Designed miniproteins, single chains, continued (4). Designs and how they scored, part 17

Each design is a single chain, and the fold is of that chain. pLDDT is the mean over its residues in the fold that is shown.

## One batch from the design tools (miniprotein)

Design m12600
Fold by ESMFold2-Fast:
Structure m12600 (fold): chain A 110 residues (1-110)
Amino acid sequence: MSAKEELLKSLEEELKELREKLENAKTLEELKEVADELYSLTTSLAKFFEENPDLVSPEIKELVKEANEKAQALIDELEENPEADFETVKKQLEEILDLLEKIIELLKKE
């Protein structure tokens, strides 16, 4: 497989696992674990695209940056506010996962 095909398969598997973890999450600590994993994934993805700039459009790079910044902001919020609303945090994580799904779909079209 090409580097792009290997990346797509890895991202699709990670997205599935993260969606399952989020669906099964019952505590703010478990939501923070999903946020930490999303931040790590999007940071790694941003680095990969910096090393392989010809593989992705500027639009995909901006979406990865947006997802990364949203994940970091959510981690910061959970560290500063341990009484954050569970449903609000869960919905914010769902939004970041939807951004990741959009990134995957755009990568497939290129």
Scores: mean pLDDT 84

Design m12601
Fold by ESMFold2-Fast:
Structure m12601 (fold): chain A 103 residues (1-103)
Amino acid sequence: LEEGKKYLALGEYEKAVEAYEKAIAADPENAEAWLNLGLALKELGKYEEAIEYLEKAVKLDPKYQYYLGEAYKALGKEEEAKKYYQKALEIDPNNAAAKQNLA
């Protein structure tokens, strides 16, 4: 997990993916590892794969709904993105980024 965060900060997204895959192999219920794997894949332009892993993160921890919205937006699926931003606001009404994306 810590090694993966280091690679994300350095923009080394392929190495971040490898690090988070190892974290998930060690702890498949680590929602943050699934989230960060999805985010790294999104940065690599692998939006459909990113959505699959972000869906796993959301299933483990619903607070990550916002990131599913971002991935769908990146894929050009604006209506799907809005649905997840709405769900993010149901969980955290003060999510300013989700509010802006729905305005």
Scores: mean pLDDT 82

Design m12602
Fold by ESMFold2-Fast:
Structure m12602 (fold): chain A 61 residues (1-61)
Amino acid sequence: AQEYLEKGKEYAKQGKYEEAIKLYKKAIEIEPSKEAYEALGEVYKKMGFEDEAEKYYELAK
């Protein structure tokens, strides 16, 4: 879980948002966490998907 979250953050820093999303979703499948949901929300927001971003921010609360 943590390994996938860390790799996802690295791809997000590179602007590889689709790869980051795949890794964050993999991390959530193994162990759901507030950090992973927040990371998904941030990536969707950067991609312009506001509705998806809000959904994941709500899951992170």
Scores: mean pLDDT 80

Design m12603
Fold by ESMFold2-Fast:
Structure m12603 (fold): chain A 59 residues (1-59)
Amino acid sequence: SKRDERLQRLEEIAQRVSRIAQMRAQGVPRETLLKEIDKLEEEFGMPDVAKLLRRHLDQ
């Protein structure tokens, strides 16, 4: 169902976001983190999520 597809997609996005946060915690360079965020935006088509992640890198 569309609901199940949406929930699965959100879970995949959450896992990618968690991975980016883990990479940041490990001291991965900002430019590498930005590339991962760009890939997430391209793959899932969620510019608002990408914008939020980029904002968090500036803190």
Scores: mean pLDDT 80

Design m12604
Fold by ESMFold2-Fast:
Structure m12604 (fold): chain A 57 residues (1-57)
Amino acid sequence: GLARARRLISDAMAEHGLELSDAELREIAREAGVSLGTVRRLAKEVAAESERLLAEM
C-alpha cells in the first residue's frame, strides 16, 4: 500500500541520498504493490519534505 511505499522510499533515501535511480523506484513499486507513477509522486513528496526540514535547521 501507499504507507509501505513511503516507508521504502524514506529508507532508500536515507541510505542512498535523495536521487533514486529508475531501477530503485521500480523495485519499490514491486515490493509495495503500487504503480511506478505512484512511487515517483511519493518520492518527489518525500524529497521535498526532507529539503524543507533541512532548510529549517
Scores: mean pLDDT 78

Design m12605
Fold by ESMFold2-Fast:
Order: structure tokens, then C-alpha cells, then sequence
Structure m12605 (fold): chain A 60 residues (1-60)
């Protein structure tokens, strides 16, 4: 859902801010771990939303 994707993006931003040097592979691993822990669907769209958020967070 759009709400799940927005939530994934926001969580990604927080992850990126805390991990400014994380690689794309590390961010994808974190996305899957966070999705499973929060009961969110582990889909390509959700992982990508988290990754985009993380890249933005790394700029903070």
C-alpha cells in the first residue's frame, strides 16, 4: 500500500542518517530486516522505497 511505502521511506531516512557510509547492499539487507520485524511485505517496491529514503538520510 502507499502507506506502507511511505513508512518504509521514512524508516529508510532514519537508517541512512544513522548509517551515512552504508552501501546499497547493506541498505537492502536492512530494508528486508526492518520489513520482517515490522510485519511489512518484503517486496521490491518496499525495499526500493526504503533505499531511496536511506540515500536521502545519508545526506543529512
Amino acid sequence: SEADLRRAYEMGVRYGAANPDASDEEIETAARTVARARGLPVTEELIEAFKEGAREGQKL
Scores: mean pLDDT 84

Design m12606
Fold by ESMFold2-Fast:
Structure m12606 (fold): chain A 59 residues (1-59)
Amino acid sequence: SAAAEAAARAGAAAGDDRGGAAGSLNGQSVNTKMAEEAARAAAEGDSRAAIAAGHRGSL
């Protein structure tokens, strides 16, 4: 279902965000910040999509 797919995507995005949020062990600040920001943007986008799908499913 669309709701199940959205939940799976949100979970994947959250997992990816956790990896980025863990930070770089030996990375350069600039490169690390860019990677973290990209991961955060992706996670936020997926969360919004999951919420929208859930809202539709409630109907």
Scores: mean pLDDT 55

Design m12607
Fold by ESMFold2-Fast:
Structure m12607 (fold): chain A 69 residues (1-69)
Amino acid sequence: MEAEKLLKEGEELFKKGQELEADGNLEQARELYRKAIEKYKEAMSLGDSRAGKNLAKVQRALREVEKKL
């Protein structure tokens, strides 16, 4: 289903962003977190409530990365 595909894509982007952040690639991590946020927002608009919790997590991660840039 469309919402589930977007949720999965967002989760993969978030995970890759976390790996880049751990490696010190903060600018690339920020870009991936922004892309993950977009995917989760699309999933939420299609009714996937699970995306809301993931959206909150990635938004927090984005803020922490932006503080370091």
Scores: mean pLDDT 83

Design m12608
Fold by ESMFold2-Fast:
Structure m12608 (fold): chain A 67 residues (1-67)
Amino acid sequence: MSDEEIEKKVEEIFNLVKKGEYQKALDLLREIRREITDPEDRQKFAEKLREYFKEHPEYEKKLIEAS
């Protein structure tokens, strides 16, 4: 999976979170994690998610509450 594809997938999750669609965001997160089988791509995806949550800690809290 390309770096651009990973970044786009992270952005799609955060677009759902910004809309308050936390359950859809979690469902998409699970789907993406299932699709990404390569360990290096999984690491890149996790790091991009972490960067977004670091900038938006309120969204991380809401996703955890929805999970």
Scores: mean pLDDT 77

Design m12609
Fold by ESMFold2-Fast:
Structure m12609 (fold): chain A 73 residues (1-73)
Amino acid sequence: EKEKKAEELIKEARKLADKANEAFSQGDYDTAIKYYEEAIKKYEEARKLVPSRSIDEFLEYAKTKLEEAKKKK
C-alpha cells in the first residue's frame, strides 16, 4: 500500500518536474518555480512513505533546478 502510494507520488512529481522543465526552457521561470515546488512537495511525501536513494536523487535535481529558476528571474 505505502509502496504503491509512494510510486504514484513519484509519478506525479515527475510529471510536475517535466512541466517545470518545459516552462524553464521557454523562459517562463515563474511557472517553472511553481511546478518545481509542487514536484519537490510530492517527492518529499513519497520519501516519508518509502525512503530511497532514487527519491533523494530526484529531490536533489528538482531543488537544483528550482534554485536555478529563482536566480534567472
Scores: mean pLDDT 84

Design m12610
Fold by ESMFold2-Fast:
Structure m12610 (fold): chain A 58 residues (1-58)
Amino acid sequence: SMAEEMEKELEELEREVVRLVLEGRLQDAYALMKEAVKKYPDNERLKRGLASLEKLLE
């Protein structure tokens, strides 16, 4: 289903964002999360993730 495909994509995205954050590549993690929010603008989990990364970039 589309929902299962979305969950799989979000799990892969989450792993990549975590990897980038652990490597100190906060700008790359932020760019990846911004693109995900553009694709799924109503996804609250993605919006919270983006807001958390914005705080780390302060």
Scores: mean pLDDT 81

Design m12611
Fold by ESMFold2-Fast:
Structure m12611 (fold): chain A 76 residues (1-76)
Amino acid sequence: SVQELRQELTDLVLKLQAGEVSLEEVMNRIIEQLRKLGATDEADAFERQFNAAKTRKEKEAVLAEGMVTLLRLAEG
């Protein structure tokens, strides 16, 4: 459900803030969830964009966009 996905993403953000998971681990989870929704083109685009990012700030921006996109697609 969308509620279960929101809870999972909230838990991942809290773990990321606590240093318990990496940006890479959270991004890989978002990509996996996008693929499960059939959003293959979006998943491929975010994977390329995240891997091309050079700084932590750029990676965080891709992660934030990926989370927003995942929630929007899961609600639609």
Scores: mean pLDDT 87

Design m12612
Fold by ESMFold2-Fast:
Structure m12612 (fold): chain A 62 residues (1-62)
Amino acid sequence: MSEEEWKEAEFALYLMQASLALKAGDYETAIEYYRKALEIDPDNPVAREGLAEAEQKLKEAK
């Protein structure tokens, strides 16, 4: 497989892990995985919105 296909698979996995962590209330883990996704695709709106939501919810949980 190409490096591009591998990066797309990694990106999808990071978004999935971030979304699951966010739903579980594990906001710190969600932030970590959204940041990893953004390292692959920095302009992705789903990852950017998810990161913002996770950061906001973490502030509310403290």
Scores: mean pLDDT 81

Design m12613
Fold by ESMFold2-Fast:
Structure m12613 (fold): chain A 98 residues (1-98)
Amino acid sequence: KEVEEAVSKLSDPDPKERAEGALRLGELGEEAIPYVDYLRDLVLNDPDPEVRAAAALALGRIGRTHPELAVETLEKALSDPDPRVREAARRALEEIRA
């Protein structure tokens, strides 16, 4: 199952795999909703800024139909220390509001 495969990648020691898993969950949209708390956790807590940015973009995609699941976490990510994460959060919020 594609969603289970994407979720398993979120726990990979390789940040590239975690970022790919997060982006895949964003692509799967509605199927990813049961796992949205994992994406929120990655946005706020993952040590790698590329993973946090990827998870923010994934929340942006899910937030198009379910903004209540994404907006608060993305607003917090606007204050992330890494500019790539802040840019991803900004784009994700624009995607939700478009």
Scores: mean pLDDT 86

Design m12614
Fold by ESMFold2-Fast:
Structure m12614 (fold): chain A 79 residues (1-79)
Amino acid sequence: ANEVERKVLEAEALVAFATMYAYLTNASEEALELVREAREKVEKAIKALEEGNYEEAKKLAEEAKKLAEKALELLRKEA
């Protein structure tokens, strides 16, 4: 299995979950901004993966995951 591809898929899944959670709650502007940034990073990670730039894809996926985790922490505190 391609480790980078797995990391990108994991980031995509986490960002999707954070997005869904934000829609199910009265999300703050700060939480929505973190979700937007995470989504932008995962989109760039997918593009990098498609272009064969595995190092950039891995970096972007890790950045997207961190942003999504911050968004989820904030959303849990605001609930």
Scores: mean pLDDT 84

Design m12616
Fold by ESMFold2-Fast:
Structure m12616 (fold): chain A 115 residues (1-115)
Amino acid sequence: MAEERVARGRELLAKGREALQSGDYETAAKYFEQAAEEFRGVDPELAGRAYKLAGVAYYMSGDYEKAIEYFRKAAELGTPDIAREAYRMAAIVAEDSGNKELAEEFRAKADALPG
């Protein structure tokens, strides 16, 4: 049931946040991924938020490629506000990884989103 999937997603988000606070970034990312999959198809906004959190967790773990992947997923499913935040975070990750061209591409995508 959709309500049961949302409840499971929220439990997974809580576990992810707990792992994130303890510095277990890889475990946090896995919980946020699982939360996003529970929300997917029933609440795209919550799925987008969960993918954005997975991106943050991967960035904190130093997995820049996965961080960008999950920020792209957040931008595709989320509201314009979630997408803007996700693209801005992806630009930061691209800059930190030394890819200035990709960072400029993500900033342009964030700025092009409707208000």
Scores: mean pLDDT 87

Design m12617
Fold by ESMFold2-Fast:
Structure m12617 (fold): chain A 55 residues (1-55)
Amino acid sequence: SAAQLRESLQELAQLGRQLDNGEVSVAEAKARAEEIIARSGNHPGLKILADSLLA
């Protein structure tokens, strides 16, 4: 659903900020991003965003 997608986008954005602040490791951020993407039905846009956030 659109609400599910928006929530997943917000979670990924927050995860990116936590990674930038040193609150999570790259490995932990990757694992969390994979869970968020799987929960949202493996949307390609979310995968691209996650790759961008982990770079």
Scores: mean pLDDT 79

Design m12618
Fold by ESMFold2-Fast:
Formats: C-alpha cells, sequence, structure tokens
Structure m12618 (fold): chain A 82 residues (1-82)
C-alpha cells in the first residue's frame, strides 16, 4: 500500500509534467495551466494524508488507499486534457 501510494504520486507527477510540456510546445498555454493546476490541487489533497500516514502507522494503509485514488483520478483528468 505505501509503495503503491509512492508510485501513484510519482506517476501523476510524470504524466502531468509530460502533458504540460507537450501543451506548451503546441502553444496551448491555457491547457498547460489547467494541467498544472489539476496536479497542484491533487498535491494539496495528498499532503495531509501523507502527514497522517507518517504520524500514525495504524492509518498508513487507509491513507495510502486514499492517496492512490486521488492520484489516479487526477492522472485520468490530466490525460483527458492532453
Amino acid sequence: AWEEAKRAIEELAKVAKEAAEKAIAAGDLKTAKQIQELAHQAGLEIAPLLEEARADPSKRDEMSRKIVEIARQAKEEVLKLA
């Protein structure tokens, strides 16, 4: 669960970066900004869950599942914009 959450965060960051760079290269600054804002919002939702998982190991599996779900949904939205 924890390693899955870490991979989901890394995959979201990679997909968002690649999609934003592609949009910038195409001159689509509006889409690039939307992708960046979407990734930023997911990061804001994930950050407190990461903190809770680190503070309380008994919640780590629960928080990890929530992180994976948020990252997955954000990744799907980024791919729809790209």
Scores: mean pLDDT 84

Design m12619
Fold by ESMFold2-Fast:
Structure m12619 (fold): chain A 69 residues (1-69)
Amino acid sequence: KKEERERKIKELEERIKKLEKELEELKEERREAEAAGDVLLAVGLELRVIGLETEIELLKKKIEEIKKE
């Protein structure tokens, strides 16, 4: 059912866009923490960045799987 596929893809694309915005905000916060010498905060933010990048990658793979079906 094409409408169902299109809706799922749109939902995933919207989620990716939100996560990409959060990723840019976290990268900026990490740069500020590094500049302030707050190593523990910078490391914590880096782990969150990695988590968001992983989630975005998984969502992109999900879209490709849906497009193939």
Scores: mean pLDDT 82

Design m12620
Fold by ESMFold2-Fast:
Structure m12620 (fold): chain A 80 residues (1-80)
Amino acid sequence: VSEEQAKEMVELLKEALELLKQGKVEEASRLAQKAFSIVGKPFTPPTNEVQLKAAIHEIEEVLKVAEEKGPMAAAEKILE
């Protein structure tokens, strides 16, 4: 993954998180799927409240890593 790809991933995840918080799960899932595809990992759209909370938490943790350690570290965090 290049730094440009990692930056695109972080931008997509920021938008996806805001949409998830607004309950726009379909739009958010499209952006999250695109972001995760950059690092070669599938993103499964949440179909219930437990999965929705888990997806929000995962994206928040990835974005926290991006803030603290940069976008390349955030890409590695997704692969864990």
Scores: mean pLDDT 82

Design m12621
Fold by ESMFold2-Fast:
Structure m12621 (fold): chain A 97 residues (1-97)
Amino acid sequence: MAKLLAAYAAGLLYAAARIKGDEEAKKRAKELGDRIIAESEDPSKAAAAWVAGVIRAIGILLDSEDEEKAIEEIVREAERLAREAGDEELVKLAEEL
């Protein structure tokens, strides 16, 4: 369960970094996501959770008239889920975005 939450949070942060144009954060989110997927008991489910996180972020962006507010909402959701997953590296990445 924790690995699926972490994968979803990493997907959210990857999308947020892309929207913001932060290339370093984008690379870090992808690296962390790839690691989480590789370490998962079910890598296919973890990969699906990552994709779901990206899709969720796009949905937040499309429902928002303000890109900065959309990024804040995406990052806030990702930080909450990263904390629930116990993934300190994802929490730190969310705090940097």
Scores: mean pLDDT 88

Design m12622
Fold by ESMFold2-Fast:
Structure m12622 (fold): chain A 65 residues (1-65)
Amino acid sequence: AAAEALREAARLAREGALAGVSPEEIYRQVKELALSLGLSEAQAEQIAREARLMAERIQKELAEK
């Protein structure tokens, strides 16, 4: 379900960003996850892009001392 993929995408973005995983890697992992959950390529792409943006924001905040 899209809601499940979105929740899992947010988790991967947050945990990955905190662990220093690149936004590009998080994008790839989220897209793979969404596709594995039966979402269309367009839906997976949308969710993966949102996860990448979330990861970028988290890492920007972490870079501030």
Scores: mean pLDDT 80

Design m12623
Fold by ESMFold2-Fast:
Structure m12623 (fold): chain A 79 residues (1-79)
Amino acid sequence: SEEEKKKLEELLEEVRRLMEEKGVPQDLIDRVLKEASKSIHNAQSFLTLLRRHTGSVEELAQALEELISGIERQEKEQE
């Protein structure tokens, strides 16, 4: 729906902003946004992780990589 598309766009913009503010590398930002753009649920999962993270950027990068891997694994198991 139009409302779901708008909500996803707002979530993606917030995810991008938080990653840029926290110093996440551009290559990882691009990969996170690719996965987050697939669903509102994915975007909310990344946003929750970004908002709750209180450690280093290196620890955040690892947590983001783990979330990406988890999403990719779930997609592969459904095929």
Scores: mean pLDDT 83

Design m12626
Fold by ESMFold2-Fast:
Structure m12626 (fold): chain A 68 residues (1-68)
Amino acid sequence: SHADTLAEAIRRGGEELAREVGRLDPEAAEEIRRLSQEAARAARAGDLDRAVRLLEEVGRLARRTRAE
Protein backbone atom coordinates (compact mmCIF):
# COMPACT_ATOMS: atom_id res chain seq x y z
CA SER A 1 0.00 0.00 0.00
CA HIS A 2 1.03 3.64 -0.34
CA ALA A 3 1.05 3.97 3.46
CA ASP A 4 3.49 1.03 3.77
CA THR A 5 5.71 2.55 1.06
CA LEU A 6 5.72 5.91 2.84
CA ALA A 7 6.42 4.29 6.23
CA GLU A 8 9.38 2.33 4.80
CA ALA A 9 10.76 5.50 3.16
CA ILE A 10 10.49 7.37 6.49
CA ARG A 11 12.21 4.51 8.35
CA ARG A 12 15.08 4.30 5.81
CA GLY A 13 15.52 8.09 5.65
CA GLY A 14 15.58 8.34 9.44
CA GLU A 15 18.18 5.58 9.75
CA GLU A 16 20.38 7.20 7.08
CA LEU A 17 20.10 10.63 8.73
CA ALA A 18 20.82 9.12 12.17
CA ARG A 19 23.98 7.49 10.77
CA GLU A 20 25.22 10.85 9.45
CA VAL A 21 24.27 12.76 12.64
CA GLY A 22 25.71 10.02 14.87
CA ARG A 23 29.25 10.93 13.79
CA LEU A 24 28.74 14.32 15.50
CA ASP A 25 26.13 13.63 18.19
CA PRO A 26 25.21 10.04 19.13
CA GLU A 27 22.41 11.19 21.48
CA ALA A 28 20.77 13.23 18.69
CA ALA A 29 21.12 10.20 16.38
CA GLU A 30 19.19 7.98 18.84
CA GLU A 31 16.43 10.61 19.14
CA ILE A 32 16.23 10.89 15.32
CA ARG A 33 15.87 7.07 15.12
CA ARG A 34 13.15 7.08 17.78
CA LEU A 35 11.18 9.93 16.17
CA SER A 36 11.52 8.42 12.67
CA GLN A 37 10.22 5.05 13.93
CA GLU A 38 7.25 6.84 15.54
CA ALA A 39 6.65 8.80 12.30
CA ALA A 40 6.72 5.55 10.29
CA ARG A 41 4.19 3.97 12.69
CA ALA A 42 1.95 7.05 12.40
CA ALA A 43 2.16 6.90 8.58
CA ARG A 44 1.20 3.19 8.59
CA ALA A 45 -1.78 4.00 10.83
CA GLY A 46 -2.85 6.72 8.36
CA ASP A 47 -2.11 9.55 10.82
CA LEU A 48 -0.29 11.76 8.35
CA ASP A 49 -0.59 14.90 10.52
CA ARG A 50 1.28 13.15 13.34
CA ALA A 51 3.87 11.74 10.91
CA VAL A 52 4.53 15.27 9.55
CA ARG A 53 4.95 16.76 13.05
CA LEU A 54 7.42 14.03 14.02
CA LEU A 55 9.39 14.57 10.80
CA GLU A 56 9.49 18.33 11.54
CA GLU A 57 11.11 17.49 14.91
CA VAL A 58 13.62 15.20 13.13
CA GLY A 59 14.47 18.13 10.83
CA ARG A 60 14.98 20.48 13.78
CA LEU A 61 17.35 18.03 15.52
CA ALA A 62 19.36 17.42 12.32
CA ARG A 63 19.59 21.16 11.60
CA ARG A 64 20.98 21.89 15.11
CA THR A 65 23.60 19.14 14.83
CA ARG A 66 24.63 19.83 11.20
CA ALA A 67 24.37 23.64 11.18
CA GLU A 68 26.19 24.83 8.03
Scores: mean pLDDT 83

Design m12627
Fold by ESMFold2-Fast:
Structure m12627 (fold): chain A 64 residues (1-64)
Amino acid sequence: SPDQQVIDRARETIKKMLEGDPKAGIAAATLARRALTAGFTDPEARALAQAVADEAIAEAKKKM
């Protein structure tokens, strides 16, 4: 579905932002999280995209 494609894109975007300097990447990804979900038409898809971003950021923080 279109919403699934946006979720997958959000996951890839967050992953790329966490590469290089993880501390700066985490800060940027946290700010961008809301923008990554703004275009969703389905509230459940939006919530899922936010959860995916939050999980990836939390995992990156644990590795620092």
Scores: mean pLDDT 65

Design m12628
Fold by ESMFold2-Fast:
Structure m12628 (fold): chain A 60 residues (1-60)
Amino acid sequence: SKREEAEFRLQLNPEDYLAKGILALEEGDYEKALEYYEKALEQDPADGIARYNLEELKKK
C-alpha cells in the first residue's frame, strides 16, 4: 500500500518529506500533508508526485 511504501521510505531517510506527506494524508491530516509536500518541493522542485499531491489538496 502507499502507506507501507511511505513508512519504508521514512525508515531509510527520516527527511523524506514526500513520505511524511503521504502518511499525513492517510491519517486525514490535510494541513500537515500540505506542509510536508511544500517541503518536499523545496528539496526537489522537479518532484512531480509532490507537486501533483499539493495541487490536489489546494483544490479543496
Scores: mean pLDDT 79

Design m12629
Fold by ESMFold2-Fast:
Structure m12629 (fold): chain A 76 residues (1-76)
Amino acid sequence: MKAIVLVVAPTSALDEVLKAIEELSKKYNILSYAVSTVGDTTYVGIIAESEEDAKKIAEELLKVPGVLRASVTPAP
């Protein structure tokens, strides 16, 4: 079952978040991601092939300096 990882970070941390996503894509099946910036806050939505991969991705992204939140929601 696919899952969505929602990452919330300051816009200044976006480059580090994108670097982490590229490295994680080598270990986990990331199908796509989208970035939305509203002022000083950036939201990154990541679609993972499995809920297990999504949970691991969220855990690793929370370790990135500046990341405020990383949450997992199952996709229908």
Scores: mean pLDDT 83

Design m12630
Fold by ESMFold2-Fast:
Structure m12630 (fold): chain A 70 residues (1-70)
Amino acid sequence: SLEEKLKELEKELERILKEIERKSKEIEEAIANKAPKEKIRELVLEESELTLKYMLTYLQIQELKKKIEE
């Protein structure tokens, strides 16, 4: 059902958000510990990728909610 798909996507969104939070913490720790610029760049790129995935998943959830409400 659409409701089941919505629940699965909401769980995925929560997983992605937790991953973003972990990456943000890793970036903060890397900066605080004066990690090489290249390492910080890699972490920022990984966070950007997760942010894009979050945005796409969020849009998919919004579209499904609209279909359920119709």
Scores: mean pLDDT 87

Design m12631
Fold by ESMFold2-Fast:
Structure m12631 (fold): chain A 70 residues (1-70)
Amino acid sequence: MDLKEELLKLIGEILRLIGDIIELERKLKEETDPEEKEKLEKELKEKKEELEELKKKLDEVDEKIEKEKK
């Protein structure tokens, strides 16, 4: 298993998710329909939770890299 490739893949996934979060926050700011706002807030919460999971996984991979010094 190439830990550096796994790290780069995780970084790529995190960056895409951050992009999605930024887009959702922009849509939420521009949205005037309360029902659509509620849907966007729920999706934003789900994406933020996914981001926290990916950050935890990134930390685990980073710790493994430090341990191997590769």
Scores: mean pLDDT 79

Design m12632
Fold by ESMFold2-Fast:
Structure m12632 (fold): chain A 68 residues (1-68)
Amino acid sequence: MPSLLELVERVFELAEKSMDPSASEEIRKKAQEIAEKLFSMRSASPEEREKIYKEIAEEVEELEKEVK
């Protein structure tokens, strides 16, 4: 499992790749959904944050494979 810092950096990398003109609308939508989940952690309880963190980590790994 990546550290929180690594996860944030990976989300940033995906956001940059999603802004590429060659990126599909589906990739942009997925990157936005991941970013929205990351932001939702700010208002979540500690228990909910752990669950959201795991979900983000899995989605980031999947999207990274699609943007190769």
Scores: mean pLDDT 74

Design m12633
Fold by ESMFold2-Fast:
Structure m12633 (fold): chain A 86 residues (1-86)
Amino acid sequence: MMEKIEELVEEAKRKAEEALKIAKEVLKKSEDLKVILEAIALQLRAIGIQFEADLALKEKNLEKAEEVLKEAEELLKEAKELLERL
């Protein structure tokens, strides 16, 4: 059980970190205020997901770990879609 929580948390943090990297790249390349604001929102969400992932691991909460991974997957998808619009 604990190993599964660790795997989910690690994957969520990895995806959040990738989304954060993409958001930073968008901020560097974009001069569109709407796109800039979307990228800033993605950065804040990525930081939140990393915090929630650490909390899920500390609490040994499988359900929270699964939820955080879903949030990280959605965030990464949105980040990639934003980058493709550039």
Scores: mean pLDDT 85

Design m12634
Fold by ESMFold2-Fast:
Structure m12634 (fold): chain A 81 residues (1-81)
Amino acid sequence: SLSEEARRLLEEAERLIEQAERAYRQGDFDRAERLFEEALELALRAMRLAVEAGDHRLLLEAIGLSLRAIGGLFDVELAKK
């Protein structure tokens, strides 16, 4: 189902965010940036699928992960400057 596909994308996005956060803590800002960008792409795709499925809970989860990835990208930009 679309909801099951969206959930799998969100699980992958969360895993990428965790990897990005680890890379950030290790000072690997380029790797962290790439992983946060990949996570954001997956979360946005999941958001689309959640809307198509009418699954408001998954939509809210996708929004949350998108914001977390955006926050990570903001932290990376500040650290590089």
Scores: mean pLDDT 91

Design m12635
Fold by ESMFold2-Fast:
Structure m12635 (fold): chain A 57 residues (1-57)
Amino acid sequence: SSEVERLLREAGEAASRGDYAAAAEHLERAADLLEPTDPSSARVLRRQAEAYREKAA
């Protein structure tokens, strides 16, 4: 939980400074950790990471 919380905070910070590639990477790591216990939230985070990658391109 604390690791997921850290990754979500870091993703938000990266996005706020325009580092969408880093934001996507942090969200995917958070999704991987959440998958076994909260697959619905993991899916939301993966979609958000995909959207950030599109911004990074």
Scores: mean pLDDT 87

Design m12636
Fold by ESMFold2-Fast:
Structure m12636 (fold): chain A 59 residues (1-59)
Amino acid sequence: ERTFSPEEEARLKEVLKLAKEAMDKGLTPEEIGRIFQEAIAKGLSLEELKKMLDEKVKE
């Protein structure tokens, strides 16, 4: 909390961009939150997270 490294801060900004794009495509914040939680639990990369969001949008 408030102690992000430059790398962590850059990653958070990228995650926020992905979340905004997913919301623009019709996903709810709750759906995005569930996908993020699953990705974190599985240790997935940003690329894999983006793939999960894209697959959910296609539903």
Scores: mean pLDDT 74

